Designed miniproteins, single chains, continued (3). Designs and how they scored, part 22

Each design is a single chain, and the fold is of that chain. pLDDT is the mean over its residues in the fold that is shown.

## One batch from the design tools (miniprotein)

Design m8733
Fold by ESMFold2-Fast:
Structure m8733 (fold): chain A 95 residues (1-95)
Amino acid sequence: SMKEEKELIEEGEKLMEEIEEKLKDVMDELIKRAKERAATMTDEELAEEARALAKKSSLDSKTRGAIFAVATKIFKDSGKEALALAIEMAEELEK
C-alpha cells in the first residue's frame, strides 16, 4: 500500500540521516579514501571486496542499503566511486 511504501521510505531516510550524522566528521577522509580505492582497484576487485564485506558485516541489510544510498548521493556520476565510498563507510561504522 502507499502507506507501507511511505513508512519504508521514511525508515530509509532516517537511517541515511543517522549514518551521515555518525560519519560527518570523517566524511571528507572517507571520500578521499574512496577515490584512492576506486583508482587503484579494478571493478571486479572492488565488487568482490564489497561482497566479502557484506558477508562478514555485523550491519543489517537495511543499514547496508542506507550506506549505499548515501554513497550514491555523494557520487551521483560514478558507480565505482559510490561503491568504494560504501565500503569505506561500512568499515568505519564497524570500528
Scores: mean pLDDT 81

Design m8734
Fold by ESMFold2-Fast:
Structure m8734 (fold): chain A 64 residues (1-64)
Amino acid sequence: SKKEELIKRGREVSERLRAAGKDDLADALDDLIRQLESTTDPEEEQKHLDDMQALIDWLEKQLK
């Protein structure tokens, strides 16, 4: 699913952030992933998916 793919990408970005010494950002991203995994409200899940997609895209650009 889109949620599973986004969580996978988020975990990959988190690992890259830790490798770059950005542990605080990695911790924040891991927390957002955990919140997304535990969300049961469809509207809240969609908002988290959109926010997480934008954040991951931005972070991937910062890591290159």
Scores: mean pLDDT 81

Design m8735
Fold by ESMFold2-Fast:
Structure m8735 (fold): chain A 93 residues (1-93)
Amino acid sequence: SMMEERRERARALIAELRASAAEAAASAPLLSHPLVREAARAAAEGDIAAALEHLRRILEEQLEAAKKANDEENVKRLEEELAIVEEALRLVE
């Protein structure tokens, strides 16, 4: 089901954030967006919940921009990515 696929993607996201902590630390100073830098820093510190919260804010900002641009394809994609992050936040709490 769609909910099962979303949960699988949420678990994969949590695992990826945990696995990429060292890579996140190396790349953080090169990221231009403040929220992306904060997400990378939180992941590097092992704070997965904080990393997910920053990702949620980034996706909300991108979704608002896509809606203003009338980019229906990106709106649909970002809404699903946001739902995956919301599910991941439920799983780490």
Scores: mean pLDDT 74

Design m8736
Fold by ESMFold2-Fast:
Structure m8736 (fold): chain A 86 residues (1-86)
Amino acid sequence: GATVAEAARKAAEQEEQDNLARALMESEGFRKTLENAEAFLRELGLDEVLEEYREKIEQALAKSPTLGYEAGLEFLKFVEEIKDKA
């Protein structure tokens, strides 16, 4: 079973990840990358798909910064996969 020390370490690692995720999401580079990805999907007429990802990111952010950042990365990966096929 997990020890109290192991649980405390995992909690500290999660807090550090949340702080890093928040900083990354607030960075100009990440924000510009998201804006460019959203613009690309709008140009393709994929507004419904964009809205679904936007809602997923917002819901994830409400739960934790790390989950929000991970949802943002999944969105960016999806957009890059479409670019490679377009």
Scores: mean pLDDT 80

Design m8737
Fold by ESMFold2-Fast:
Structure m8737 (fold): chain A 95 residues (1-95)
Amino acid sequence: MEKEEEELVKKIERETKELLENLDKYSPEELLEAARLYVGLGKLLKENGYTKAAKAAYEAALRILEAIRDRLPEELRPEARELEEEARRNLKELE
């Protein structure tokens, strides 16, 4: 893998860890938006052949969605579920 992709993977993993360690600093809506952005990033990276970075982005989205599941307003739970299903589906296709 390219050195650039490896650095991107590390950045995604570090930022995800920092976010999960600081959940109380963010609203559930902001955290759901972060998960949505990671799903979008994963798609973009996958389309450009950055398979490892795409995997890291989808895994980041899933970790955020799992962490906020019990904190989400009921109105946002369907959106969170759709993002989880999309991330899991795309992650399975990364072969």
Scores: mean pLDDT 84

Design m8738
Fold by ESMFold2-Fast:
Structure m8738 (fold): chain A 66 residues (1-66)
Amino acid sequence: MMTPAEALVELGELIKKGELPAGLTLEELQRRFGLSPGQARSIFAMLDIDGDGVITEAEIAALRAK
């Protein structure tokens, strides 16, 4: 099982490369990184600034620039 820290590093790399899919849901994040529901929720809350339950392309673009 991937740790939240490892998943954040992987997500950061994908965001920088523009390879993170827009519309990523909590369930898809959990499945892709082998996270527990609690871990996936914590990571998703960090990325989903608006709390709408979906990581948007605009949010990805903002993170990718940094």
Scores: mean pLDDT 66

Design m8739
Fold by ESMFold2-Fast:
Structure m8739 (fold): chain A 87 residues (1-87)
Amino acid sequence: SSELEKLKQAIGEAMEEILKAAAEAGVSSEQLDALFDLIEEAVKKLNEAKTPEEALEVAREFFEKVKELLPQLSELIDEKEKEVEEI
């Protein structure tokens, strides 16, 4: 559906912005590797999502895990989560 495609696009854009922010913040190589692993897992699950509800569940799980990994980016992650949920 159009809603599902918009959600997948918005989640992908949020992932890209979080990656850029993490790189700019100078996080450790270990934290970056863990972030790439979380993104890979989330992208895999997102590609399998058949409904907007399933895509939102993937996004929520991803944002929660990233906030635990990178608490210094929690404000940005909360902003991106709100943007995705408003679609």
Scores: mean pLDDT 86

Design m8740
Fold by ESMFold2-Fast:
Structure m8740 (fold): chain A 94 residues (1-94)
Amino acid sequence: MAEKQKKIEELILEAITNGDKSKLLEAIDILEEHVESNESDAARKQAALAKLAKLKALINDPSLSLAEVLAKYEGVPLSTARKGIEAAKEEAKE
């Protein structure tokens, strides 16, 4: 669902711009709810939720900066979320 993925992508970019991990957590929460509500394939749903849980653990690690979190995590199954994270990594490097 493109509209929810757009909001997630915007939250990720806002988090990078402001250095605010809480915006990134909000994006992940929305993505988890989207996966839970709209993913009918149980295997894909579990894989997506596992990747989001791993990302949330990295975000909640106080020893890691936002740039380090993004460097250690690559993608989620949804193409828009993956592209948003990839764009955020490029922005953080430049």
Scores: mean pLDDT 64

Design m8741
Fold by ESMFold2-Fast:
Structure m8741 (fold): chain A 72 residues (1-72)
Amino acid sequence: PPAEPLSPREFRAAGAAVRLIEEHGRVTARQVAEEAGVSQRTATRTLNRLVERGALKKVRVGRTTQYVFTPG
């Protein structure tokens, strides 16, 4: 699939998401936003781009959306 370039804010959010999932097994957009210093909207957009690239899977747990690594 075509790789769209990430903005600097999205790049920070992507790095934070990967690190948090490696440490905790899952991440929310709020946690990514706080860790990367970006808005929750930017964090959500970045996480969805990683899902589109097949790196992450979006999982809904009750009313909370969480992201995990895609099973290999």
Scores: mean pLDDT 80

Design m8742
Fold by ESMFold2-Fast:
Structure m8742 (fold): chain A 88 residues (1-88)
Amino acid sequence: DYFKKLVDLFNEAVAAARAGDEATADRYLEQLEKLIKEMVEKDPERAKFEIDVLLAFARIRLVVTDDPAERAMLQRIIEILEKIKKEI
């Protein structure tokens, strides 16, 4: 299940950012971007739907979070997702 792996990488990137581990957060973010690109290559219509779901989760978390590191990471994730979606 690629979507489960995508959600796990999203949560791990955010958790690492909150912990102040910027290097680990960046590695999870790179893995997340790579996985999304692989999903788009295999099934672009499904990937677009799953990107929209993850964008909704990220935007909700961005509104409710009071942690500046989580906010910065969520903004980076949203930018990557929106950029990839435009290329589909």
Scores: mean pLDDT 88

Design m8743
Fold by ESMFold2-Fast:
Structure m8743 (fold): chain A 96 residues (1-96)
Amino acid sequence: SSKIEELLKEAEEIARELERLTEELKAGKVSVDEAVKRMNELVKRASEILSEALELAKKENDEESIEKIKEIGKRIDEIVVEMGKEIRERLEKEAA
């Protein structure tokens, strides 16, 4: 489905934005507050896109797209965990 392909491409672009945001946070180019706000907006958008893609893939019985959706979701989860770790470390250092 071209629609599933478009949704997967958009989700992958969001994953790349989250990776860039994480690097900007590590480099001190963005505040913790701005990083949290942007992360939450990107994660919410990714969740909506991946949910829509999953519903379409299930209706089309497209197991390959279902696997790709799960892989992108896992990658986003891993990026969010790494960003959360950086946020915690920075807040702990500022509180000390």
Scores: mean pLDDT 87

Design m8744
Fold by ESMFold2-Fast:
Structure m8744 (fold): chain A 71 residues (1-71)
Amino acid sequence: MKSKLEQVVDLIREFGREHGLPQELIDSLIHHVRSTDDKDEILRHIRGTFAHQGVPQEEIDKLIKKLEEIL
């Protein structure tokens, strides 16, 4: 079975690709997730990055809810 961390990483990759984020930004988010145990910091960075890239707030909120259920 995939670990919680790998599930989070997979969701970030899929969501980022679906919303047209540059691969470099997706890789940066994944690196950040792997480098810290602060759940609130992880979720804040993900929200900020996708909002800055113009992803609708409703879609970001759905992703964050899924991430909170895993973490």
Scores: mean pLDDT 80

Design m8745
Fold by ESMFold2-Fast:
Structure m8745 (fold): chain A 73 residues (1-73)
Amino acid sequence: SAREVFERGRREVLEAVKRGEPEEKVEEIIARTAEELRRLGVSDEEVAMEVRALRRIAEAARKDPEAVLKAEE
């Protein structure tokens, strides 16, 4: 489902940030997640919204990893 694809993308983004992966690697994960959402028939507008959400999650995790991890509990 689209929800499962987004949750996997979110998990992969957080894991990449936690491992200290470069921004390019995080953007690759986001791009793959967007492509999978499009294959499921999610609209371009909704895909753009999910991409923005994943980028905000990555940025927040880079600034304060502890606060983002606590929000997942």
Scores: mean pLDDT 78

Design m8746
Fold by ESMFold2-Fast:
Structure m8746 (fold): chain A 82 residues (1-82)
Amino acid sequence: TLPSDLSDEEVEEIIKRALEEGLLTPKGVEFYENSDEEEKKFIAAELEGVFDLKRAVDFTIEYSKKHREELKKLQEEREKLR
C-alpha cells in the first residue's frame, strides 16, 4: 500500500491495531503523535507491511503447533499398539 492511498481514517485504524498488537513502543507512539500528516501515512504504510509479515509468522507458528500435536498423537498411538 502506498502512503498517499491511505485515508486519515485508514491511518487511524492501522495505528490502533498496531497499539493493540503491541507493535508500537511508547517512543514510537510519541514519534507518531509529533509527525505531520505525510509522516503519519508513511508510518501507517510501514505498519501494514509488518502486519502482513506477522500474519505469515503466525501461520508458521500455528502450522508447527499442529504438526507437533499430530506427531505426539502418532507417538501415543504407536505406544498403545505395542
Scores: mean pLDDT 70

Design m8747
Fold by ESMFold2-Fast:
Structure m8747 (fold): chain A 85 residues (1-85)
Amino acid sequence: SREEELKEMLKKAAELDERMQELGDKINELKEVPKELEELLKEAQELGREFGRLIAEQAPLEEVEEQYKKLKEKLEKIEEKIEKL
């Protein structure tokens, strides 16, 4: 059902939020934040806001899943960049 699908998406949203918080903490420990990393974080925050909006507005599941994929890919790029510092 849509309710079950929404609960699954909310669980995934919570996991992404925890992941974003962890990345934010790691970045705050850096003496200097590269401009590229700051830009990636801003993009991830914008994608996260849009993802939350789509869930709140009960958008079609396909749109929510596509936004989740974009946010996840952006977080993976941020993680890779941090690991190379």
Scores: mean pLDDT 79

Design m8748
Fold by ESMFold2-Fast:
Structure m8748 (fold): chain A 68 residues (1-68)
Amino acid sequence: DKIIIEILSDEEVRIINPSGKKLTVKTEKKTYEGETEIIIKKEDLEGAEILVDGKVVPAENIELVILP
């Protein structure tokens, strides 16, 4: 499954799961769960593991988007 990461600011990023399946983001500090999107601190992103329906999403399936 594809994941989109939108950089909202220097403090926050939005992780988007277009599939609508269970989205899990594991960071060093805590685990976030959702379906369509999760907002996390940007500082937590670099250590984060992204899973869709319990399966790790490989880096090549993650698209980074900077909004204008």
Scores: mean pLDDT 78

Design m8749
Fold by ESMFold2-Fast:
Structure m8749 (fold): chain A 70 residues (1-70)
Amino acid sequence: MTLSAEQIELLKKAIIEAIQAGNEDLALKNLQILKQHTSDEEFEAIATDILTRTPLENQATFLKLLKEVQ
């Protein structure tokens, strides 16, 4: 099942907010939803967009979570 652009944007915002709040479990869960409902190529583009929108101090946490996503 393909996610709509609006659903993808809401998940991106939720991931960024969860990382900023220190809620790594919620960020990982939402990241897994994106991974399950997008192609590998689409997910790479989404991950790049999230990284560029994530505050610099939180980027290392996001990269760690990306390694945990299958």
Scores: mean pLDDT 83

Design m8750
Fold by ESMFold2-Fast:
Structure m8750 (fold): chain A 90 residues (1-90)
Amino acid sequence: MIKKKIEEILEELKKEKVSEEAIEYVEKALESEDLVEQIQYLTIARVVLLEEKEELEKKNDTERVQKLEKIIERVDELILELAKKAQELS
């Protein structure tokens, strides 16, 4: 249930009040029916989240850094799951 995993990531991002840009790309992944498009949108969202994490680290916001790290790990796991599924279909 890939859509449910994307939706759970989206809910976490909205709770943590992260970048609207990251939220928009996760929403695009959720709305896409194509595995490759889902991977591309999640990869862009990951880059945005990593940039936000770096800025929070500079501000010593340790709690928000740890929350973003957990979300990024979940995004990474989902990208790997999607990539494996795409390879099996090729």
Scores: mean pLDDT 83

Design m8751
Fold by ESMFold2-Fast:
Structure m8751 (fold): chain A 83 residues (1-83)
Amino acid sequence: MISDKLLEQIKETILSEDPFDREVGVALAEIALSIAMLAGDADSLERLYKFLEETAKESPDPQVAADLKKLAETARKGAERLR
C-alpha cells in the first residue's frame, strides 16, 4: 500500500512553483499508479483516485490539473476492475 507520507511528498512536488518540479510530481504520480496497477492493489488505486482528484482541484496549472484528472480516471477504472 502507498504510504500517506509518500502521497504528501508527491502532492508538494505537483503543487510546486517550479514547472520542472510540477512535471516531476506528475511523473511520480504516474509511477505510483503504474505500481499499484501492476500489484493489483485496489485499495491503493482508490486512494490514488481520491488523491489525484483533490490535488487537481488545488493545482493552479490547468495542464497539470488535466493530466492529474486523466491519471485519476485511470486509477478509478483500475480499482473497479480489481473489485
Scores: mean pLDDT 82

Design m8752
Fold by ESMFold2-Fast:
Structure m8752 (fold): chain A 84 residues (1-84)
Amino acid sequence: AEEEEQLERIEKKIEELKKELKKLEEEGKEDSEEAKELKTRILTGYASLYVAGKLSKEELEKIIKELNPDKEVVEFIKKEIEKA
């Protein structure tokens, strides 16, 4: 029960962060440090869902591709997955 509640909170947070990222993209700030931070936080949330078995590796790779983050962000997420 507690794990399900935590995963629901992660999903909620991902949606909030996606909305914030969308606002930055609409303002032409998609390459800003703030946008990079939001992409990192979004991907960290998805990596947590992957580790919990709620997301497949293929789904995670597709999300990474769609967000098109910096190399540093991709490397960070890969390290987080390897630790879990």
Scores: mean pLDDT 78

Design m8753
Fold by ESMFold2-Fast:
Structure m8753 (fold): chain A 88 residues (1-88)
Amino acid sequence: DYDKAKEKVMQEIKDAIEEMKRESEADPAKAEEAIKKLKEFMKKKEEEGAKDSGLATAAASGKKLVDKEIAELTRKLKEQQQAQLAAA
């Protein structure tokens, strides 16, 4: 059942995003490593989607969510670094 498989893929992607956020929130120094882990996870999901057309749509939608969350976290980290430099 492709609908259940797609839902599972989307849930795994959402769980990976939440893990990245959790690790970054607990230790900002680990944020870059957490982002790298999420990118590697998503690359594997895209490869699965390339082999199975039924998963391709879920992988593409998940990729957009991952890219958005990584961009937002990266922006927040840069803003924090700039704020520290401006306060000095």
Scores: mean pLDDT 78

Design m8754
Fold by ESMFold2-Fast:
Structure m8754 (fold): chain A 78 residues (1-78)
Amino acid sequence: SDAELVLKVGEAAAKLFEEGRTGLAEALVEMTAGVIVATSEHPEEARRIADELIEAVRAAKTAEEVLEAARRAAEALE
């Protein structure tokens, strides 16, 4: 499911964030968000959720904030 994918990617992005690879973490999240929007049956809602996730990850200062952003996006995707 999209929710499971977002959680798995969120964990990977958080790990990259802890390693100081924030640019790679952002790129991974952006690529995943693009896939979710492209494959969604509700593309306008998926785009809103994707945009919120991308902005939250870009604003994040800690791995925990990245994980929280992914969790919120997954909850919105059900």
Scores: mean pLDDT 84

Design m8755
Fold by ESMFold2-Fast:
Structure m8755 (fold): chain A 90 residues (1-90)
Amino acid sequence: APRRVLGLPVYNNAEEVEAARPVILASLAANPEAVLLIVDGGSEDRARELAEELAAEAAALGAEVRIVEIGKVGLEEANRRALELARELA
């Protein structure tokens, strides 16, 4: 069976990253085989810092974490790339 991939697109969306954090951490704790995939579109707000903090917390839970930087392309393109990369990891 394909492994579970939790994709998080990051681009100037700090509030969304903060809101997603407890849900992502709970999902990773319940599914130790899951991968956290963070796709960063070149954030200028706190979204990158919050995503890096989330990545560290996920790694502390024993989860596999992948961070991919795709340049300053915006949230919609970051989401598209997250979906493509998640399919490759599954």
Scores: mean pLDDT 76

Design m8756
Fold by ESMFold2-Fast:
Structure m8756 (fold): chain A 75 residues (1-75)
Amino acid sequence: VEEEVLKKVKELAPENERALELVKRAFEELTLLNDAELARGLLEKAAEELSKYVSKEQVEELRKVLEEALEKLEA
């Protein structure tokens, strides 16, 4: 799940280390600290960072993938 999301982020913005860092932190907060609210906030920041470099449609697709990944980890 995390690997799939990171691969998608790298595909859209391979040099955007900030977005990759935010995604990794979000998964750590959810899996290690069980803080879903903080994890969602970090993923929103990652999507916002990516929106500077990719189209709105691509950001919306990424948000959907991120939300599905969070739901899968919370289940």
Scores: mean pLDDT 68

Design m8757
Fold by ESMFold2-Fast:
Structure m8757 (fold): chain A 102 residues (1-102)
Amino acid sequence: ERALEEVRRWAEEQFRRTEELGKEMADYAKKQGLEDVAEAIERAMETARRYPHVGGEVRRLVEKAMEAYKNDKEKGKQMLIKAAEELRSLTDRVEAERRRAA
């Protein structure tokens, strides 16, 4: 029982960190005029909320792009665009699988 509660709290903390990073990336994309990129990130966050099993993959992509952005803003912008493309591919794949399973 306590072990299950610890796992749940750990998962909630991991997702909270993912949401924080996703919000930072989306806000940055909007400031750069990359509204489509921001929408892709926000949609990926929504998908991770509905399907926690993909949250780790979403978090990895977000963290990778944010790390690039911290080191070089110009290269970070390009990595942000690439991460958004990967996130769009991930969300579309998950949604297509769910439509077939529904």
Scores: mean pLDDT 70

Design m8758
Fold by ESMFold2-Fast:
Structure m8758 (fold): chain A 96 residues (1-96)
Amino acid sequence: EPTPEEIAARAVELFDQFLEGKISLEEFRAGMEALRAEVEASSWSELEKAAVLTFLDTLVAIAEAYAAGKLSAEEAREMVARAEEEFRRLLEELRR
C-alpha cells in the first residue's frame, strides 16, 4: 500500500511533467484522479486521507490557474512548494 508521502511525491512529479509540457492538462487531471482513487481505497486514517486529497485538489487548482495564464511557471512552482510544506506539517501534527 502506498504511503501519504508516496502519493504526494507522485502528484508533484505529475505536476512537474505538466509544467514542463511533457503531459497535457487532460493527462494531468487523469493522473490526479487515479491518485485520488488510490487514496480513497487506502487503509489510512480519514484525517490522513483528507490531508492528501486536499493536497491533490490544491495542485489541480494551481495547474488550472497556470493553464489559464493566471500564473507564471515560477509562481506555480512557488505555490506548489508552499502546499508541500503545509502538507508535511499537517502529517506531522496528525501523527503526534
Scores: mean pLDDT 89

Design m8759
Fold by ESMFold2-Fast:
Structure m8759 (fold): chain A 110 residues (1-110)
Amino acid sequence: SLQQQAQQNLDESIALLERAVDLAKRLTEKNPEFKPVYDKLQKSLDLAKQAKQSDAQTSLQLVSKSSAYVLDGYNMSANIGPEGAEVQKQMQESHDKLAKSADSLLQLIS
């Protein structure tokens, strides 16, 4: 069902975001320039977790905001350098899963 597809993609995105947050934290300890990336990823993860506890309409809004923070983090990381390659990969995969969740939620409420 669309609801199951939305939930599965959101759960997979949360797992990727938790990994991205941990990687960004470790990168920040070595290079403080990654601190804004870490902050954006934490905000994205919090919003994704809130989406999981919300109705379809609210979940769609939260997933969209979470996705925007992931994109911000990706762009910030890309400007810092190659040390961010692994966290960028996790962010891209998470962004793709958030987009799939949003597509399913849009169909569910339409």
Scores: mean pLDDT 89

Design m8760
Fold by ESMFold2-Fast:
Structure m8760 (fold): chain A 80 residues (1-80)
Amino acid sequence: SELDELIEKIKNAKTEEELFETVKKVIKLALTNIPDVRKAIGVALRLIGIEVEARLQGASLEEMKKRLVEEAERIKEELE
C-alpha cells in the first residue's frame, strides 16, 4: 500500500528535511483518502504534534523516525 511505502521512506530518511517531506506525504494521503474529515484532521495533527514535540525536545533524527514510524503504524491499524 502507499502508506506502507511511506512508512519505509520514514525508516530510511537520511535528513530531517527528507523525514518531514515524507511525513507531509502521509498527511496528504490521510486528508485525501480518509472520508471522515475530522478523523483525517486528527491523523494530521497527531503527526504534526510528534514533529513539533520532537523538535522542541531536541530529539535525534533516529528518535524522530522511531516516534513517527510508531504513530504511522498505529494510524495504519486504525484504518484497517
Scores: mean pLDDT 84

Design m8761
Fold by ESMFold2-Fast:
Structure m8761 (fold): chain A 85 residues (1-85)
Amino acid sequence: MFSEEEILKYLEKLTKLAEERLKRGEPVTYREMAEAIGLSVGETRRLLREVEELVLSGKASEEVKKAYLEFDTGIGLIRIRQAIL
């Protein structure tokens, strides 16, 4: 289980990666996300799944909700941009 401090730190790094890739018009893969936060691909998938479940269940703090929404928005914009190409 990830601590709130770890979740916030990882989401900050992932959001920064998403912002850089969005500016370049490039996709972000789970492998690149894992590399950015220093976790395995499996651990990265588990982190994002646990955070999503916390947010959707209403158990996440306001800080975690905000950080996740910023990350999810960035990924969503990348997907929209890639769908046009």
Scores: mean pLDDT 81

Design m8762
Fold by ESMFold2-Fast:
Structure m8762 (fold): chain A 78 residues (1-78)
Amino acid sequence: SLEDRIIEKFKKLEEGSKEPVQPNEEELELLDELNKIFEEVKENNPTDESIKNALLEKGIKQELADLLLKRYKDALTN
């Protein structure tokens, strides 16, 4: 699935893989949709745990929910 492909690419980045991560058009569309869902969930949920739980309730995999939250936090620290 597109979700599994996105998870794999992000895991490779965390492992220090030097492989270029270039999402294709379908992966970019899924990422845009996931970011919209994340923003909505973030506005309605004040804690990291509640954000993760809300993403899981929407059918997003735990690994993908964890990656979205991590990327959000990384953006705040940079």
Scores: mean pLDDT 71

Design m8763
Fold by ESMFold2-Fast:
Structure m8763 (fold): chain A 74 residues (1-74)
Amino acid sequence: ALPELPVSPEVRARVDEIVEEVLAETDDFGEAMAALVERIKELAAREGLSEAQRRALLRYAAQRLEEAFEARRA
């Protein structure tokens, strides 16, 4: 199971949207990861999140992205 996020349900929903948007835009893992990192940084800055919260969001989003790419390869 994916780790629990120390953020509001609204922020979590936005992270899930970002992952889905990135997955729809590219089939290249490197491009997807680069886009994901930048979008999560922007979200964290906009929402005034701590560095620990930002790292937790990125870890969660990256794991979701990796699992989706693994499923595409299987």
Scores: mean pLDDT 80

Design m8764
Fold by ESMFold2-Fast:
Structure m8764 (fold): chain A 61 residues (1-61)
Amino acid sequence: SKLTEQAKQLIKQAQDLVAAGGDPLKAAQLYTQAAFLARKAGDEKLQDEALQLAQEASSRS
């Protein structure tokens, strides 16, 4: 679905931000937005992945 593709794009943006040494709190926000879109799309696996990535990014803040 469109929501699943948007969620995957947000995850990629957050990963690119982390790789560039950017703000981990902003990366956590992007992952959280991806989790919201994944939930709305009914993709539980993608939601869980995004939430775990958000938790890890937040822990580095």
Scores: mean pLDDT 85

Design m8765
Fold by ESMFold2-Fast:
Structure m8765 (fold): chain A 102 residues (1-102)
Amino acid sequence: MSYYDQGLRLFDQGDYDGAIRYFDLAISTSTDPSIRTQSYVNLGRAYIVLGRYDDAIHYFDKAISLDPNNSTAWFLLGIAYDRQGRHDLSDQYFRRSNSLRS
């Protein structure tokens, strides 16, 4: 099982700290842009669950920098800003996500 797959298992088990460690390992050991992008997305998701919205935004920005067409990263960036009460930014990012999904 890859570090990425181990991170997903720990996330599903509710071990968000463990998931974060394994997604960090996936980023540091993989040269595959898809694995690195997906690992950044899942780091952001873990930080959303932990209520750490600034950390989540940081990792979604990293995912978007690697893959600007990642509709999931744009959607989750919208969620992070919505949770912070920044509804204007949230709405812009949801629209961006929807434009990329088709």
Scores: mean pLDDT 88

Design m8766
Fold by ESMFold2-Fast:
Structure m8766 (fold): chain A 90 residues (1-90)
Amino acid sequence: MMEEIVEAAVEKARALGVELSREKARAAVEAIKPYLEKLKEAAEAGDEEKAKEEVEKAKKAALELGLSEEAAEVVLDVATGAVGEELARK
């Protein structure tokens, strides 16, 4: 999962012309992982307010690592999409 999110984020950033190294993408995914786990728990419980809160915390964590706003959005979009796919399959 984490490695797949890193690769997908790097590919999406490249397609959009957003500067994001694989090293920075990996660090961002690692930093946001605890918020993604809480997002999954909130989504499973139907707590939309908690889910939004965890997404906000994940974005802030990525920005604190020195990612641009565009790079942070790419990482977050890919990561939240992966969580949504897991919830739909399990």
Scores: mean pLDDT 80

